# Designed miniproteins, single chains, continued (4): the designs that were tried, part 17

Each design is a single chain, and the fold is of that chain. pLDDT is the mean over its residues in the fold that is shown.

## One batch from the design tools (miniprotein)

Design m12566
Fold by ESMFold2-Fast:
Structure m12566 (fold): chain A 62 residues (1-62)
Amino acid sequence: SRAEAERKLEEERKLQEEIAKKEGLPRYLAPTPNEETLKITREIGEKLRAIGDEIQRELLER
């Protein structure tokens, strides 16, 4: 059921984004399509993934 819970969270996040898009949230929440922003977003994503792995390791070891 762990995978089920993760899929539910992913679905919920997608629905929240759809609702937010229809509600017209501020532009600073919208993606900016340019090379610099894509590079920064990718780097942040990789760093967040590494942090997530670190947290997972900590939880597994205590």
Scores: mean pLDDT 63

Design m12567
Fold by ESMFold2-Fast:
Structure m12567 (fold): chain A 95 residues (1-95)
Amino acid sequence: TEASQYFRLATRYYKQRDFTSAAENAEKALELVKDKLPPIVLGDLYVRIGDFYYLGRDFDKAAEAYLLASEYYDKAGDKKLAQQQKDNAESLRKK
């Protein structure tokens, strides 16, 4: 699928250390499939996007992605994972 192609492209950019392009392609893939994925999976994917932005030193976009992951973990009923991602986002904003 088109979404699978964007996820594979994100992985290849990650291997090339182009972390911002990896994050952007992962976001494009998510936009195509978000209505079809359970909240727990969306939470996991937004954590990966946040990690990619963090490695690319885009701390604002990393924090935004971690907050989105927290919201999806809350929807999934996983309060522990939700709080962990809120803490990650707050840690980045204290810089």
Scores: mean pLDDT 86

Design m12568
Fold by ESMFold2-Fast:
Structure m12568 (fold): chain A 84 residues (1-84)
Amino acid sequence: MEFEKQLEEHAKKLSKDEVIKAAETLINYVKLLADSGLIPKEVADRYIKKLKEIIDKLNRGEITPEEAFRELQKIADELEEQLL
């Protein structure tokens, strides 16, 4: 995906705010997929919880923006696999 590649390219210059915005965008996307019936609600809830946990860890300084980005990329890849 173009979006995932763009996040990957930004990894070296990622600000905390950019990673949080990316996570929030992905949360909204997951909600739309569940609302559209493309993924089960249970699967959507699992991804949303993981994404919120990443945001919380970033806010607490427990992980770097680069580490958080890698976790977001894994979730995005898993989500793409669910659709295809």
Scores: mean pLDDT 77

Design m12569
Fold by ESMFold2-Fast:
Order: sequence, then C-alpha cells, then structure tokens
Structure m12569 (fold): chain A 73 residues (1-73)
Amino acid sequence: MLSPEQREIIEKLWELFMRGEAPDKELQERLQKALTEQAKAGNFGYVNVLLSYMRMADIEPSDEVKAAIKAAE
C-alpha cells in the first residue's frame, strides 16, 4: 500500500499541477525515493501510479529508480 508520506507527495504534486507550478528539488527527491522504495518492494501497481505523477510533473526517473525497476523484474 502507499504510505502516508507517498500519498502526501501525490497530493502536493496534484496541487502544484493545478496551480501550474513546478515541484521544488525537495519534492522531486521525495518522489524519486518513494518510487525506488515501491520498486524494491515489488509493488508494480504503485510504481506505475508514481511514474504517472512523475510524467505529470515533468520529472525524469533517476538512474537509481530505473535500476531498481529493472532489478525487480
């Protein structure tokens, strides 16, 4: 399941998108970390949800995220 922290990240990204604002570096780092954690846990449903929010916020997945997804396959 998504943690309260991961749900907060999604909510903040949606609020910023509705305001036409870009996420700051801290929020981007939090999103990358959340995606890495879900990929390592094998929760691909939540990986896809978080990837869709990255796309919406125009954030590129980090090499760590990409490696974690590939390793979990």
Scores: mean pLDDT 76

Design m12570
Fold by ESMFold2-Fast:
Structure m12570 (fold): chain A 74 residues (1-74)
Amino acid sequence: DLRKKLEEEMEKQIEETKKANPDLTPKQVEAMEKIARAMMELKLMAAEGTPKEEIDAKGKKIAEELKPLIEEAQ
């Protein structure tokens, strides 16, 4: 199950980042988690054989959706 493996890797990376950076604000943590999840979805699309052009288009949409949250976290 590729989704499960990517979710486990994502959760481990988030946990390690929080451990290394205990001063992260709740907004910064939320931004990081949403970015990590979006990256996971793009990796799943690539693994399922989705064309690069579609993955790039999806990535742009996700970036625009996350832009306000990223700006609030900075």
Scores: mean pLDDT 76

Design m12571
Fold by ESMFold2-Fast:
Structure m12571 (fold): chain A 87 residues (1-87)
Amino acid sequence: SEEEKERKEKEIEEIKEESGKLLEEIKKVTEEIKETGDEETAKKAEELLELAELLYKSLLASKDIEEQKIYLNGIKGLLEQVKALKE
C-alpha cells in the first residue's frame, strides 16, 4: 500500500539521518583526539573513522532496511570505541 511505502521511506530517512549524525560525532571525537592525544591514539581514531565512513557508504548503497540497521549498529559501536580512546 501507499501508506506502507511512505512508512518504509520514512524509516530509511531516519536511519540515514541517524547514521550521518553518528559519523559527524565520530569525526568530531577523532579531531579532539588528534589535538590532545598521542600519535598512536590519533592513528587508531583515524582507522575507526575510516571504518565508520565505509559502513556509512554501505548503508547509503543498501536497499534493505534490515541491512541498513546492521550498518547503523556498526557505526554506533565505532563511536563507542572512539569515545573510549579519549579516556
Scores: mean pLDDT 86

Design m12572
Fold by ESMFold2-Fast:
Structure m12572 (fold): chain A 88 residues (1-88)
Amino acid sequence: MEEKLKELYEELKKIGGKDPAKVAELSREIAKLAGIPLTLLLSLTQEELVELVERAVREKLSVEEFVEELRRRGEERLREVFELMRRS
């Protein structure tokens, strides 16, 4: 699975902001292979996924670093939703 994960990540970086729908699709494939719950990924918008990919290219993140950042971003979004719920 390492080879496939690397290939998907390289394709994702090449697409970037050119096709947000394709970015979302490839991000879901990477999440599945890396064992990230789909619910974390569904909490992120296509725009947020594109921004994360652009950051990964700019900061030269490894596939492992990208996967960890993807999970962290999803967890942060869910935390924000719960924060708003308890304050409302």
Scores: mean pLDDT 77

Design m12573
Fold by ESMFold2-Fast:
Structure m12573 (fold): chain A 70 residues (1-70)
Amino acid sequence: PTFPTPEQIRALRAAVLWGEGAPDEEIAKALGIPASTVRAMTEDELIALVAERAGVDPETVRKIVEASRL
């Protein structure tokens, strides 16, 4: 298997942070985008963005978000 790049790892971390209910500012830092953009995002939009950046399917990202809740 190909090891993830640091950028891909940061994208996957953003999915974990979203599931944990972390502040928008922390999620924004992980993704390298403005916090205002994160605040305007739906969960499905975050899943799609992380999947694209991490090079994984959206279903994998959804499972990460769900596993990170509570």
Scores: mean pLDDT 81

Design m12574
Fold by ESMFold2-Fast:
Structure m12574 (fold): chain A 88 residues (1-88)
Amino acid sequence: ALVEQLLEQAKETAREMTEVISKLKKLSPEEKEMLFEALYEALKEMGIKMANGELSSSTTTEQVQKEALELAKKKFEELLEEYKKKKE
């Protein structure tokens, strides 16, 4: 139940963020898919850490979100670079 809730929340958050960012940066459909994947993976990793009790009781939701966003940025840049290199 908890894991399913975290995965659902991660997917919804990733979808919303992808829509906003893709409109602002005029991303292609393929780049939009890469961004969604990066955001979803980052949010899943943070959710799993929370479920496993690996985060301190003093760790705030805002700190978790900030860490997830930084992780997502790194994953997106790596996926986008690899995708563009493979396409050409």
Scores: mean pLDDT 73

Design m12575
Fold by ESMFold2-Fast:
Structure m12575 (fold): chain A 74 residues (1-74)
Amino acid sequence: SLVDELRKKWEEVSERLKKLIEEKKYEEALKLAREFVAWVQEKMKTADLSDPELQALLREMEEELTKLGDEIVA
């Protein structure tokens, strides 16, 4: 399903983002985050946005990206 595809991709991307931030590779982390957001936006163009599982996952990803972004600017 789309939710499973997004979750799997997010797990891979979030782990890489955390490692880049730990290594203080902030420029690479920001690039990866932007590429991931763009990929999600393309997937959303044909998605059923009324799906509660999809809405919950999108909220989870947004919250986690915000927290990681705060670590970069701190």
Scores: mean pLDDT 81

Design m12576
Fold by ESMFold2-Fast:
Structure m12576 (fold): chain A 70 residues (1-70)
Amino acid sequence: MEKIVEASKRFQEISKDPKKLEEAAEEAEKKGIKVTAPTEETKKRALAALLELSKIAGMDVKSLTLPPPA
């Protein structure tokens, strides 16, 4: 749980700065993390979150498909 809490805190700090959010999303894509999302903004946020999760003790994240909007 501690590692997940750290990742959540880092994601919160990143989400406060749009530039950092974009950079995190780019790094996630560079690492091969793929996300399907209805908007670029949602995709960037999901990529940044998965990037932080991937840093937890070698946790491996693959594809993520977000449900379409209702």
Scores: mean pLDDT 67

Design m12577
Fold by ESMFold2-Fast:
Structure m12577 (fold): chain A 65 residues (1-65)
Amino acid sequence: SDPLKSLVRFEGPVKVGDKVEAAGVKGTVEEVLSPHLAVVRFEEVVPKGTKLTAAGVKGTVLNDA
C-alpha cells in the first residue's frame, strides 16, 4: 500500500484534482469513489481521524496515510 494515500470521507462532493489541507499537510484528490468518499494523496503521512478541507468541503481521514 502507498503510505501517502488515504481514504477520506467528505461532507459534500469533491473533484479529482481538488487541493486538500489537513493539519498543515497538503494533498490532492486522486480518485472519487462515491459522493462522500475519495482517495487523497498527501505530501506527508496523515493519521486517521485528521480533519481536512478541499475546496471548502470538510472531510475526515478514515485510515492512516
Scores: mean pLDDT 82

Design m12578
Fold by ESMFold2-Fast:
Structure m12578 (fold): chain A 78 residues (1-78)
Amino acid sequence: MENRKKADELESKADEYRKQAEEFLKKGDTENAVELYKKAAELYGEASQLYIEAGDVERARRFAEKAQEFNEKAEKLK
């Protein structure tokens, strides 16, 4: 269950970066928001891989989707 615990920690960190990105967007700071969305996407992607290794295919799929979503959001904001 080490991989699942690490995945949960990465999810929590990614969620914090996502929240910070939304705060920067509210302030009109698009550059910092883009950077934080990319960081969140990277961590969601890492969490997805760890969930695959833990056998949690449904969570892995959800976090892969989140990684794609926030990467697309970052690219759209450029």
Scores: mean pLDDT 84

Design m12579
Fold by ESMFold2-Fast:
Formats: C-alpha cells, sequence, structure tokens
Structure m12579 (fold): chain A 74 residues (1-74)
C-alpha cells in the first residue's frame, strides 16, 4: 500500500538522520538535503503514479541513492 511505502521511506530517513549525528555540521546539512530530496521525490511519485509497483520501485531506488550519498560523506 502507499502507507507501507511511506513508512519504509520515513524509517530510512530516521536511520540517515541518526548517522548524520556522527558527522560535522556541514555534512549534517548535506544529509538533511539528501533526506528532503528522497521524501519530496517519493511524495511526487505517490501523487503522480497510480501503479503502486512502480511507486515502490521508485522509492527503493531513491532510498538506495540516499544511502549511497550519505556513505560518501565519510
Amino acid sequence: SKEEILEEVIKRAKELAEKAKELDEENQQKVEDIILRMINETADALATEDDLEKVREKAEELMREAEKQVEELK
């Protein structure tokens, strides 16, 4: 469901925010920007795409991209 997709994205956002606490102030801001992009693009997919499977695939792609970007800040 759309609710399950949102729950997974929110869970990932919380995990990324926790990882950010170990970074300096500049990189914490970068993590916030990464999280906001992930949330915004997921929200857009949920609003514009009626195919739930495609929304899920997009959310999974966005979560993987966000995790990669955060790991590259180390």
Scores: mean pLDDT 83

Design m12580
Fold by ESMFold2-Fast:
Structure m12580 (fold): chain A 70 residues (1-70)
Amino acid sequence: DDAEAAAGLRRLADQVEAEADTHNARSKQLKAEYEKTGDEELKKQAEEHSTRANQYRDGAARLRALADAA
């Protein structure tokens, strides 16, 4: 059943998107702390979390496209 397969892909996409949101929120928190302290390690961690957020968001979009094609 394509509808069942699509539902499974959408649930997985929702999970991946939640991970993207978590990384994005952490990136913003670390960037705000960096702006207060000047701690370059916080800037590096913020950039790493931002990169991961973009990767997870892209993955979720691909899963949703697969679900919509089913």
Scores: mean pLDDT 88

Design m12581
Fold by ESMFold2-Fast:
Structure m12581 (fold): chain A 63 residues (1-63)
Amino acid sequence: LSERERLSRAFNTAVELGVVDAGEAGRIWDALRAGNVEEAKRLLDEVISKSDEETQKRILEEL
């Protein structure tokens, strides 16, 4: 998988686990659509850092 595909899967997992609010989801999705992998990774990392350890591990498995 490309880095963009891995980030997209990680983002989808974060959404499924309910740890991304609508504003955060919109920003990550826009970054992914624009091909801005660095920004998408930064935004997703911020979401992950606010989550509990088990949720972090689950999302990081997709990366």
Scores: mean pLDDT 81

Design m12582
Fold by ESMFold2-Fast:
Structure m12582 (fold): chain A 96 residues (1-96)
Amino acid sequence: MEGLLRALEILDEAIERIKAATSAAEVRDIFEEATDRVLEAAPASLQPQIQALREQGLAEIDAAEAAGDTARAKLLAIRTLEAMKSIVEVELQRLQ
């Protein structure tokens, strides 16, 4: 339970930091750091799903950065973090 609550805290903080980011490179750095911390906090059973979303999200953000599209990098990063948040929230509800 503690790891799931910590993962939610990291995800919420990362979403707010990404909203404030001024470049696609900054979005990428925030996303990479936050998702690494989420993987460390998450239970082993969720790690494969979170890792797959992290890898997909990084690839999409890297493509947006290469295109110079900061707005798209933010949208893709937030979408992926919200997907991770949904997975964590569902698991938290199961552990009641």
Scores: mean pLDDT 88

Design m12583
Fold by ESMFold2-Fast:
Structure m12583 (fold): chain A 56 residues (1-56)
Amino acid sequence: SALELATEAVTESRSRHSDKEQQKQEIVRRLSPWWHDLSDEEKAEVSRLLYDLLSK
């Protein structure tokens, strides 16, 4: 699922980078290839996940 792929992208980014900005860049790189294929509902779920994990 899109949420599962986004969760993996966050986990991998955190394991590879300690800096939040580098984590964000890695997440964007991983999400970009399939982001436009997502439904509006999936985009909203992924955006909320990213907000909760990165925008604390």
Scores: mean pLDDT 77

Design m12584
Fold by ESMFold2-Fast:
Structure m12584 (fold): chain A 67 residues (1-67)
Amino acid sequence: SSMLLAEGRKLYEEGIQAAAEGDYDKAISLLRESIGLFEQAGDEVGKARAEAALATTERMKEQAERQ
């Protein structure tokens, strides 16, 4: 569905922006929602990109919590 792809991409972009602002909890939530939407749409490339961004954001959160 083109609507699922558009929403998945929007949540992905919002998640990346939240991570850039240091709001890792918001970023993780948005990226998890994006992954679910790409999975429903059958967009394996979008899903893989969102999963990679989620992994990076979780690592950034862990590093920030240790400082």
Scores: mean pLDDT 89

Design m12585
Fold by ESMFold2-Fast:
Parts: structure tokens; C-alpha cells; sequence
Structure m12585 (fold): chain A 92 residues (1-92)
């Protein structure tokens, strides 16, 4: 079985990739290249990523065996997800 640290590292890597993809799609929205349906899907995707980042922060804060670097990474990803949500809400 994987350790909690290894599970969190994997979760953070997935969340980071999701944020990268969302950032690209928000740029497509700015360029007027997304349909109304794609805009709605993007809103749900941003909400899902923010929730996932929030869970990563919660896990990192509850477990004292988690390295400070991973806690800081989780908090950074949550801030990035929240910034992307705010940006998307301004564009819709």
C-alpha cells in the first residue's frame, strides 16, 4: 500500500496538471473560442479542482508526518485554483 505522503504527492501532481489545463482553457475563453456549453463545463471543472486542492490542504494540515514543503505546495495550488475561479467568474 502507498504511504499517505506518496498519495498526497500523486494528488498534488494531478491537481497541478489540472490547473495547467484550466489556465490554457481560460485563455481560449478570453480569445472567444469556447461555446456556451464549454464555458459551463469549464465552470464545473474549476469548482472540482478548487475542491480537490482544498482536500489536499486539509490532509496536509491534519497529518504532522507530512513535510512542510508538501503543505506549502498544497496551499499554493489552492491559491492558484481560487485565482482561476475568480478570473473565470469575471469573464462569464
Amino acid sequence: SMSRIALLERELAVTREMIRTLRRDIERLRAGKLSEREQTILLFRVAAVESEAWLAVDIAKRDPSIPESLRQEAEELLREAQALRDELMQLL
Scores: mean pLDDT 86

Design m12586
Fold by ESMFold2-Fast:
Structure m12586 (fold): chain A 65 residues (1-65)
Amino acid sequence: PLLSPEQFEELSDRLIDALVTAAREEGLSTEEVENIARSYLRQFVPHASDEQIEEILRRLRERLS
């Protein structure tokens, strides 16, 4: 399915929140969470650009800091 930029941002925010919560609950490293996020985004948002994926990962790192 094709996502609008707004829908992509909403999905990304929800994904980041879920991954931050999971990392805190499970004691996952930032690197492990990034790998999970990268795989998830490529699987479920196939039209996302590499730049969009890297921006989400950057925001995820900020949330985990």
Scores: mean pLDDT 78

Design m12587
Fold by ESMFold2-Fast:
Structure m12587 (fold): chain A 68 residues (1-68)
Amino acid sequence: MTIEETIILAVPRGASDAEIKARAAAAVRRQYEGFGLKVTDIEVEIEEEVAVEGDRVLYRVRVTVTVE
């Protein structure tokens, strides 16, 4: 089963694309595993930077999750 969702993710200023994607994947994995689902794959696409708030940057990311 494949689920697509868009999330707003707060990351430290200066985070790399790899760090942003890793943080998004970790957050979404935690969410779905918290529902009792087995997560088998996660794909993350960074769509845009939406805001800068102090020492953090907010990104809109699209996440595709495969669950079993």
Scores: mean pLDDT 84

Design m12588
Fold by ESMFold2-Fast:
Structure m12588 (fold): chain A 61 residues (1-61)
Amino acid sequence: KWREALAAGDYDTAIEILEKEIKENPENRARYLGELASAYWHKGETEKADQLAAEADRLAA
């Protein structure tokens, strides 16, 4: 589960699972993009995280 990977600090696995979830369940894209942004932020990839968070916010509006 991506949540378990995030809790364990395994951000690469969490990102892989979240990207798969977005592909298979596009109706939940905004939610998963927010979680993906959190994973990138924790990896220190803050620019990528900010871009994903902005996309999630745009889709949720």
Scores: mean pLDDT 78

Design m12589
Fold by ESMFold2-Fast:
Structure m12589 (fold): chain A 61 residues (1-61)
Amino acid sequence: MPSEEELIETLKKKHPLIPEEEIRELARRYMDARRGRLSAAEIDALFDRMSELQAKALALK
């Protein structure tokens, strides 16, 4: 299982236009989801946030 730090580095490479603070928050939520700490609604919110950040990154071209 990748560490939170490894996940942050991977996300920074995939989404270089997204602020590091947003990437850190996303990585933390993803790790909580993997540990079974998030409800179904929180997991849905995580996927919505990922889609929002992807669209934002594309808009910053």
Scores: mean pLDDT 70

Design m12590
Fold by ESMFold2-Fast:
Structure m12590 (fold): chain A 91 residues (1-91)
Amino acid sequence: MDPVEFEVEVAIALILIGSAVAKITAERARKQGRFDVAEKAEQASTELDRIAAELERLYRDPSVSPEEKLQAANEAIERARKLMREVDAAE
């Protein structure tokens, strides 16, 4: 496997795991009557799904260099980390 392809695939997987965690957080918050937290977590999950889809499109584009793909993966991870910190801060 190409090392850059592996790094990008790992980034996509981590972002999708973050989306799943945010969905679980939203469900838990709703059951606890914390609708403000639930809405924030649902919004974060939607944004994480979009980030993963954007990165997947870049990953499959043969006109994008390996270096650009790796940079996009690193930027996507930083965006995902920021979103998850905002969810954690709301809890």
Scores: mean pLDDT 85

Design m12591
Fold by ESMFold2-Fast:
Structure m12591 (fold): chain A 86 residues (1-86)
Amino acid sequence: SELLEKVIELYEKMIEALKKNDFKAAEEYLKELAEVLSKDPEVARLVLKISQESGEEEYKKNKKTDLETQIEALKLAIEKLREKQK
């Protein structure tokens, strides 16, 4: 639960950075997310599953397809992660 809370916080920070066109901050938050996920494989699996469900082929969206679509996918992922947080 503590790790899920940290993941949600990082997703929220990424959304704010993307809205401000601060791509360097967004990249730093993505690196922090990777470090958090490395600490718990079960949480990592859950987050990856939810992220894939919230966005079609998120691996391809990482190719800078559309900023608005990326923000929307992150918002949906936050919503689903909050449903798992208690």
Scores: mean pLDDT 75

Design m12592
Fold by ESMFold2-Fast:
Structure m12592 (fold): chain A 72 residues (1-72)
Amino acid sequence: MDEEEAKEYIRKAAEQAGLSFTDEAVELLIEKVGTDIEKLDEMTLRLIIHAQERGLKTITEEDVREVLEQLK
């Protein structure tokens, strides 16, 4: 998929879970993971779970950095 389709996918997945991403979080996620649908889907779901476990309504750039650090 292209970058615009990836951004839309991330935002829609979060919206379906009752959450939102900041623009900075979406941009960082695409920068680090790319536009491969399987990787993007896995990482988006991990971030949604992370937010739900913490009672967050908004996923920020800091949340993306924290989740990505756990995968090293």
Scores: mean pLDDT 80

Design m12593
Fold by ESMFold2-Fast:
Structure m12593 (fold): chain A 64 residues (1-64)
Amino acid sequence: SQRELDAQIEATRRELDRMLRELERNPPPLVDSETLEQMRRAAEEMLEGMRERGFVPEVGREDP
């Protein structure tokens, strides 16, 4: 269960990275390089947050 969720999050992260890379190579006039970097940071923070305290309850100190 947790492995599948972790794999999904990693797959999503890789997919986002690929999309960002493609946008960086051929950026549309609506999106600047700075915006792409901000999106990358936000995506990474969201994915990490989802894993740690989002949808995946990491067994740390709360193991009732």
Scores: mean pLDDT 66

Design m12594
Fold by ESMFold2-Fast:
Structure m12594 (fold): chain A 104 residues (1-104)
Amino acid sequence: DKEAEEIFEELKKIYETEGKEKGYEKARELLEKAKKYIIEGKYEEAKALAIGVARFANLLLQKDPDDDEARELLIEAQILYKAALEKITDEKEIEERINEALNG
């Protein structure tokens, strides 16, 4: 997926040039955008964002397996990808799925 790869490369560049915190900030912005796209019925665009962020989180976890922030990004990205795949448009249901995965 070209779009997901472009998103991953952008996040990697931010991480390498601006640092870890800026990479996390941008990744969270992209996950919020993915959630909005799902609510709007833009499932393919939401999937690309979720895949790109998941790849970025996996890169960080390969460098530091104890990175809780990267683990949370991966979990959220996976839930948003599944929500887009299943066409779940209810924002509250998406948020409940994220909360269960992070706390359950």
Scores: mean pLDDT 86

Design m12595
Fold by ESMFold2-Fast:
Structure m12595 (fold): chain A 100 residues (1-100)
Amino acid sequence: SSELERIRASAEAIKEQALKAIEAKDYKSARTLVGVLKQGAIDVAELIEDEEEKERFIKETEELYNEFLKALQAKDYEKAKEALERLLELIERGIEVVEE
C-alpha cells in the first residue's frame, strides 16, 4: 500500500526529529512529534480487519504513548527514547499485520 509506505517513511523522519527535540530538551516539540507517531499507529490499526486485534493494537499504542509522556515529564530521557523506539516497532509490526 502506498499509504503504508508513506506512514513508514513519515514515522522514520518524525522519530529522528523527536530524538533531536528530546536531546535539545524541547519537550513541547517532542510531545507534538510523538503525538503524530501515535496518530500514525492508530491509522495503521484502523486497517486491521479483526476488531479484537485492532482494539488491542490501539490499547498498546495508547499505553506506549502514555509511558513516553510520563518519562518525558520525569526528564527520564533514556526511558523516553525507549518508549519512542517501541512505538516505532509497534508501527512496523502493525504494517506487517496489515500486509499479511
Scores: mean pLDDT 85

Design m12596
Fold by ESMFold2-Fast:
Structure m12596 (fold): chain A 98 residues (1-98)
Amino acid sequence: AAGGNEAGQAAAEGAEEAAKLAIKSGGGTGGSAAGVGAAGASAASVFGLSSEEAGRSARSAAGGARKAGEESGSELGYKGAEKGEEGARIAFKAAEEE
C-alpha cells in the first residue's frame, strides 16, 4: 500500500505523543523516551517504508518531538524531544539495513 505520507504522519504523531507523556510523567523521561524510540522503530518496520521514506518520516517525527518539548518550556520536555530524535534515527538506520 502506498501510504508514505500517512506512515510519516503516524510516526510524527507517535513521537509527539510520547514526548508529551515524558513531560506529563514529571521525571519518567527514561521510560517515556524509550517509548518514543520504540514507536519510531516500530512504525518504520510495520509500514515497510523505503529507506528514503523512513528517513524523511524519522526526521519529521524527531522535529515534531523536539517542537513539543520546546513548547512545553520544561527541561524534561527537551529531554523527551531529544530521546524522540534518537528513536527516529534508530528507525532510519533499521530501514537502511533492510
Scores: mean pLDDT 52

Design m12597
Fold by ESMFold2-Fast:
Structure m12597 (fold): chain A 86 residues (1-86)
Amino acid sequence: SSERSQALLALMQALSALVAAARALPDPEEKARMLEGIGRIEEAFFAGDYATAAALARELAAQSKDPAVAAAWREVADQAETLGRL
């Protein structure tokens, strides 16, 4: 559906921004933690577990000190919740 396509596009854009942010991090430990978080959310999406993906993204948003990174995680959560309702 159009709603599903829009949700998937917004999700892909948010995940792309998070990957770019992670790759730009100078601290290898912070980079590894962020990439691990992205990987866990991707695994949940692959399994069709949108509720777990949304919950993980909400936790990552709350733990993020960068407002732009936190906003991107909230976008992932919102789109995962939308996909879970469709």
Scores: mean pLDDT 82

Design m12598
Fold by ESMFold2-Fast:
Structure m12598 (fold): chain A 88 residues (1-88)
Amino acid sequence: GEELLTKGREAYKKGDLERARELFTKAMESEDPRVRAEAQVYLGMVLGDLGEYEEAIELFDEALESEDPVLVVAAAVGLTVTRREAAK
C-alpha cells in the first residue's frame, strides 16, 4: 500500500500522469483505510489535472470521510479547486 503511494507520488512529480493514475488506483485496493484515503486524494489530484472533474470530485468527497485531519483538509482543498475548475 505505502510503496504504491510513494511510487505514485514520484510518477506525479515527473509529470507521468498515466503512471501516477495506475499506481494510485492500485493503492486504493489497500486494506488500510488511511492508505486508501491518501490514494483517493492523490488520484483526485491526477484526475483533476487530466480534466476528469466528476471522478476527481467523487474521490475527494470519499476522502473527507478519513479520520486523518491532514487528509480531510487536503480533500477539502482539492474538492474546492476542482469544483471551481469544473464551473469554467
Scores: mean pLDDT 84

Design m12599
Fold by ESMFold2-Fast:
Structure m12599 (fold): chain A 71 residues (1-71)
Amino acid sequence: MNRQISQNGVRSGNRQFQQGNYVLARNQYQSAIDLDPNNSTAWRNLGQVYRQMGDFDLSDRYLQQSDRLRS
């Protein structure tokens, strides 16, 4: 159940990201990670949000976590 709810959070975050609502996208992806910490897609997409917001150090950290979960 938590995995499916986490996937719904990623879908919601993706819609916000496409609309340029980076704060709302961040909140949705963070919620997805909180529900399923193994959701590598949520970690990757949150990393992309931080890059768009200009936080490159935090972006790299979240992208690395996504890669670790994928490996």
Scores: mean pLDDT 85

Design m12600
Fold by ESMFold2-Fast:
Structure m12600 (fold): chain A 100 residues (1-100)
Amino acid sequence: MERALEAKRRAEEIKREAERIRDEAPAMSVAEQRAAAARLRELARELARIAKELTALGKEASEEEKPLYDEALDAAAEAAATASRAAAELEALADALAAA
């Protein structure tokens, strides 16, 4: 139970960071955009590790606890998708600016 709640909060934190980075990206230098994209890729890998842990724990969870693990897994998947999209957008923006 506690791990599922902690993981959900971490996923929501990562999603907010990814959204903030996307909003700030147009004001960044090429170097800053590439560094931010690398950071977002690292955060997506952290979420993949969290999802693996939650999947294992969810198999042993009680019927009452399973919805909390499912909710945390959904949050991790959404945050990972957001971070991956943000990273790709920043990589594309950096490449466009470097080519100009």
Scores: mean pLDDT 87

Design m12601
Fold by ESMFold2-Fast:
Structure m12601 (fold): chain A 77 residues (1-77)
Amino acid sequence: KVEAVIELLDEAFKRMDELRAEAVAQGKPELADRAYERVRQTAIEAKQDVLDGKITVEEAKQRLDEAIDSARAELEA
């Protein structure tokens, strides 16, 4: 469902907005911007792959969770 993909993306960006705000408060705005852009690119590719029938919504969620976890690790380093 398209709605499931939109909800997945909305949740992912909400999580990244929170993480970005924390990183900016810690004096890491450039690192936050790079991590945010990487997750955004992952979200665009995952959405297209689901719409093209290449992956499931569950697989898209796994990719986004992995990208967000990587971004968190990078921002906390």
Scores: mean pLDDT 78

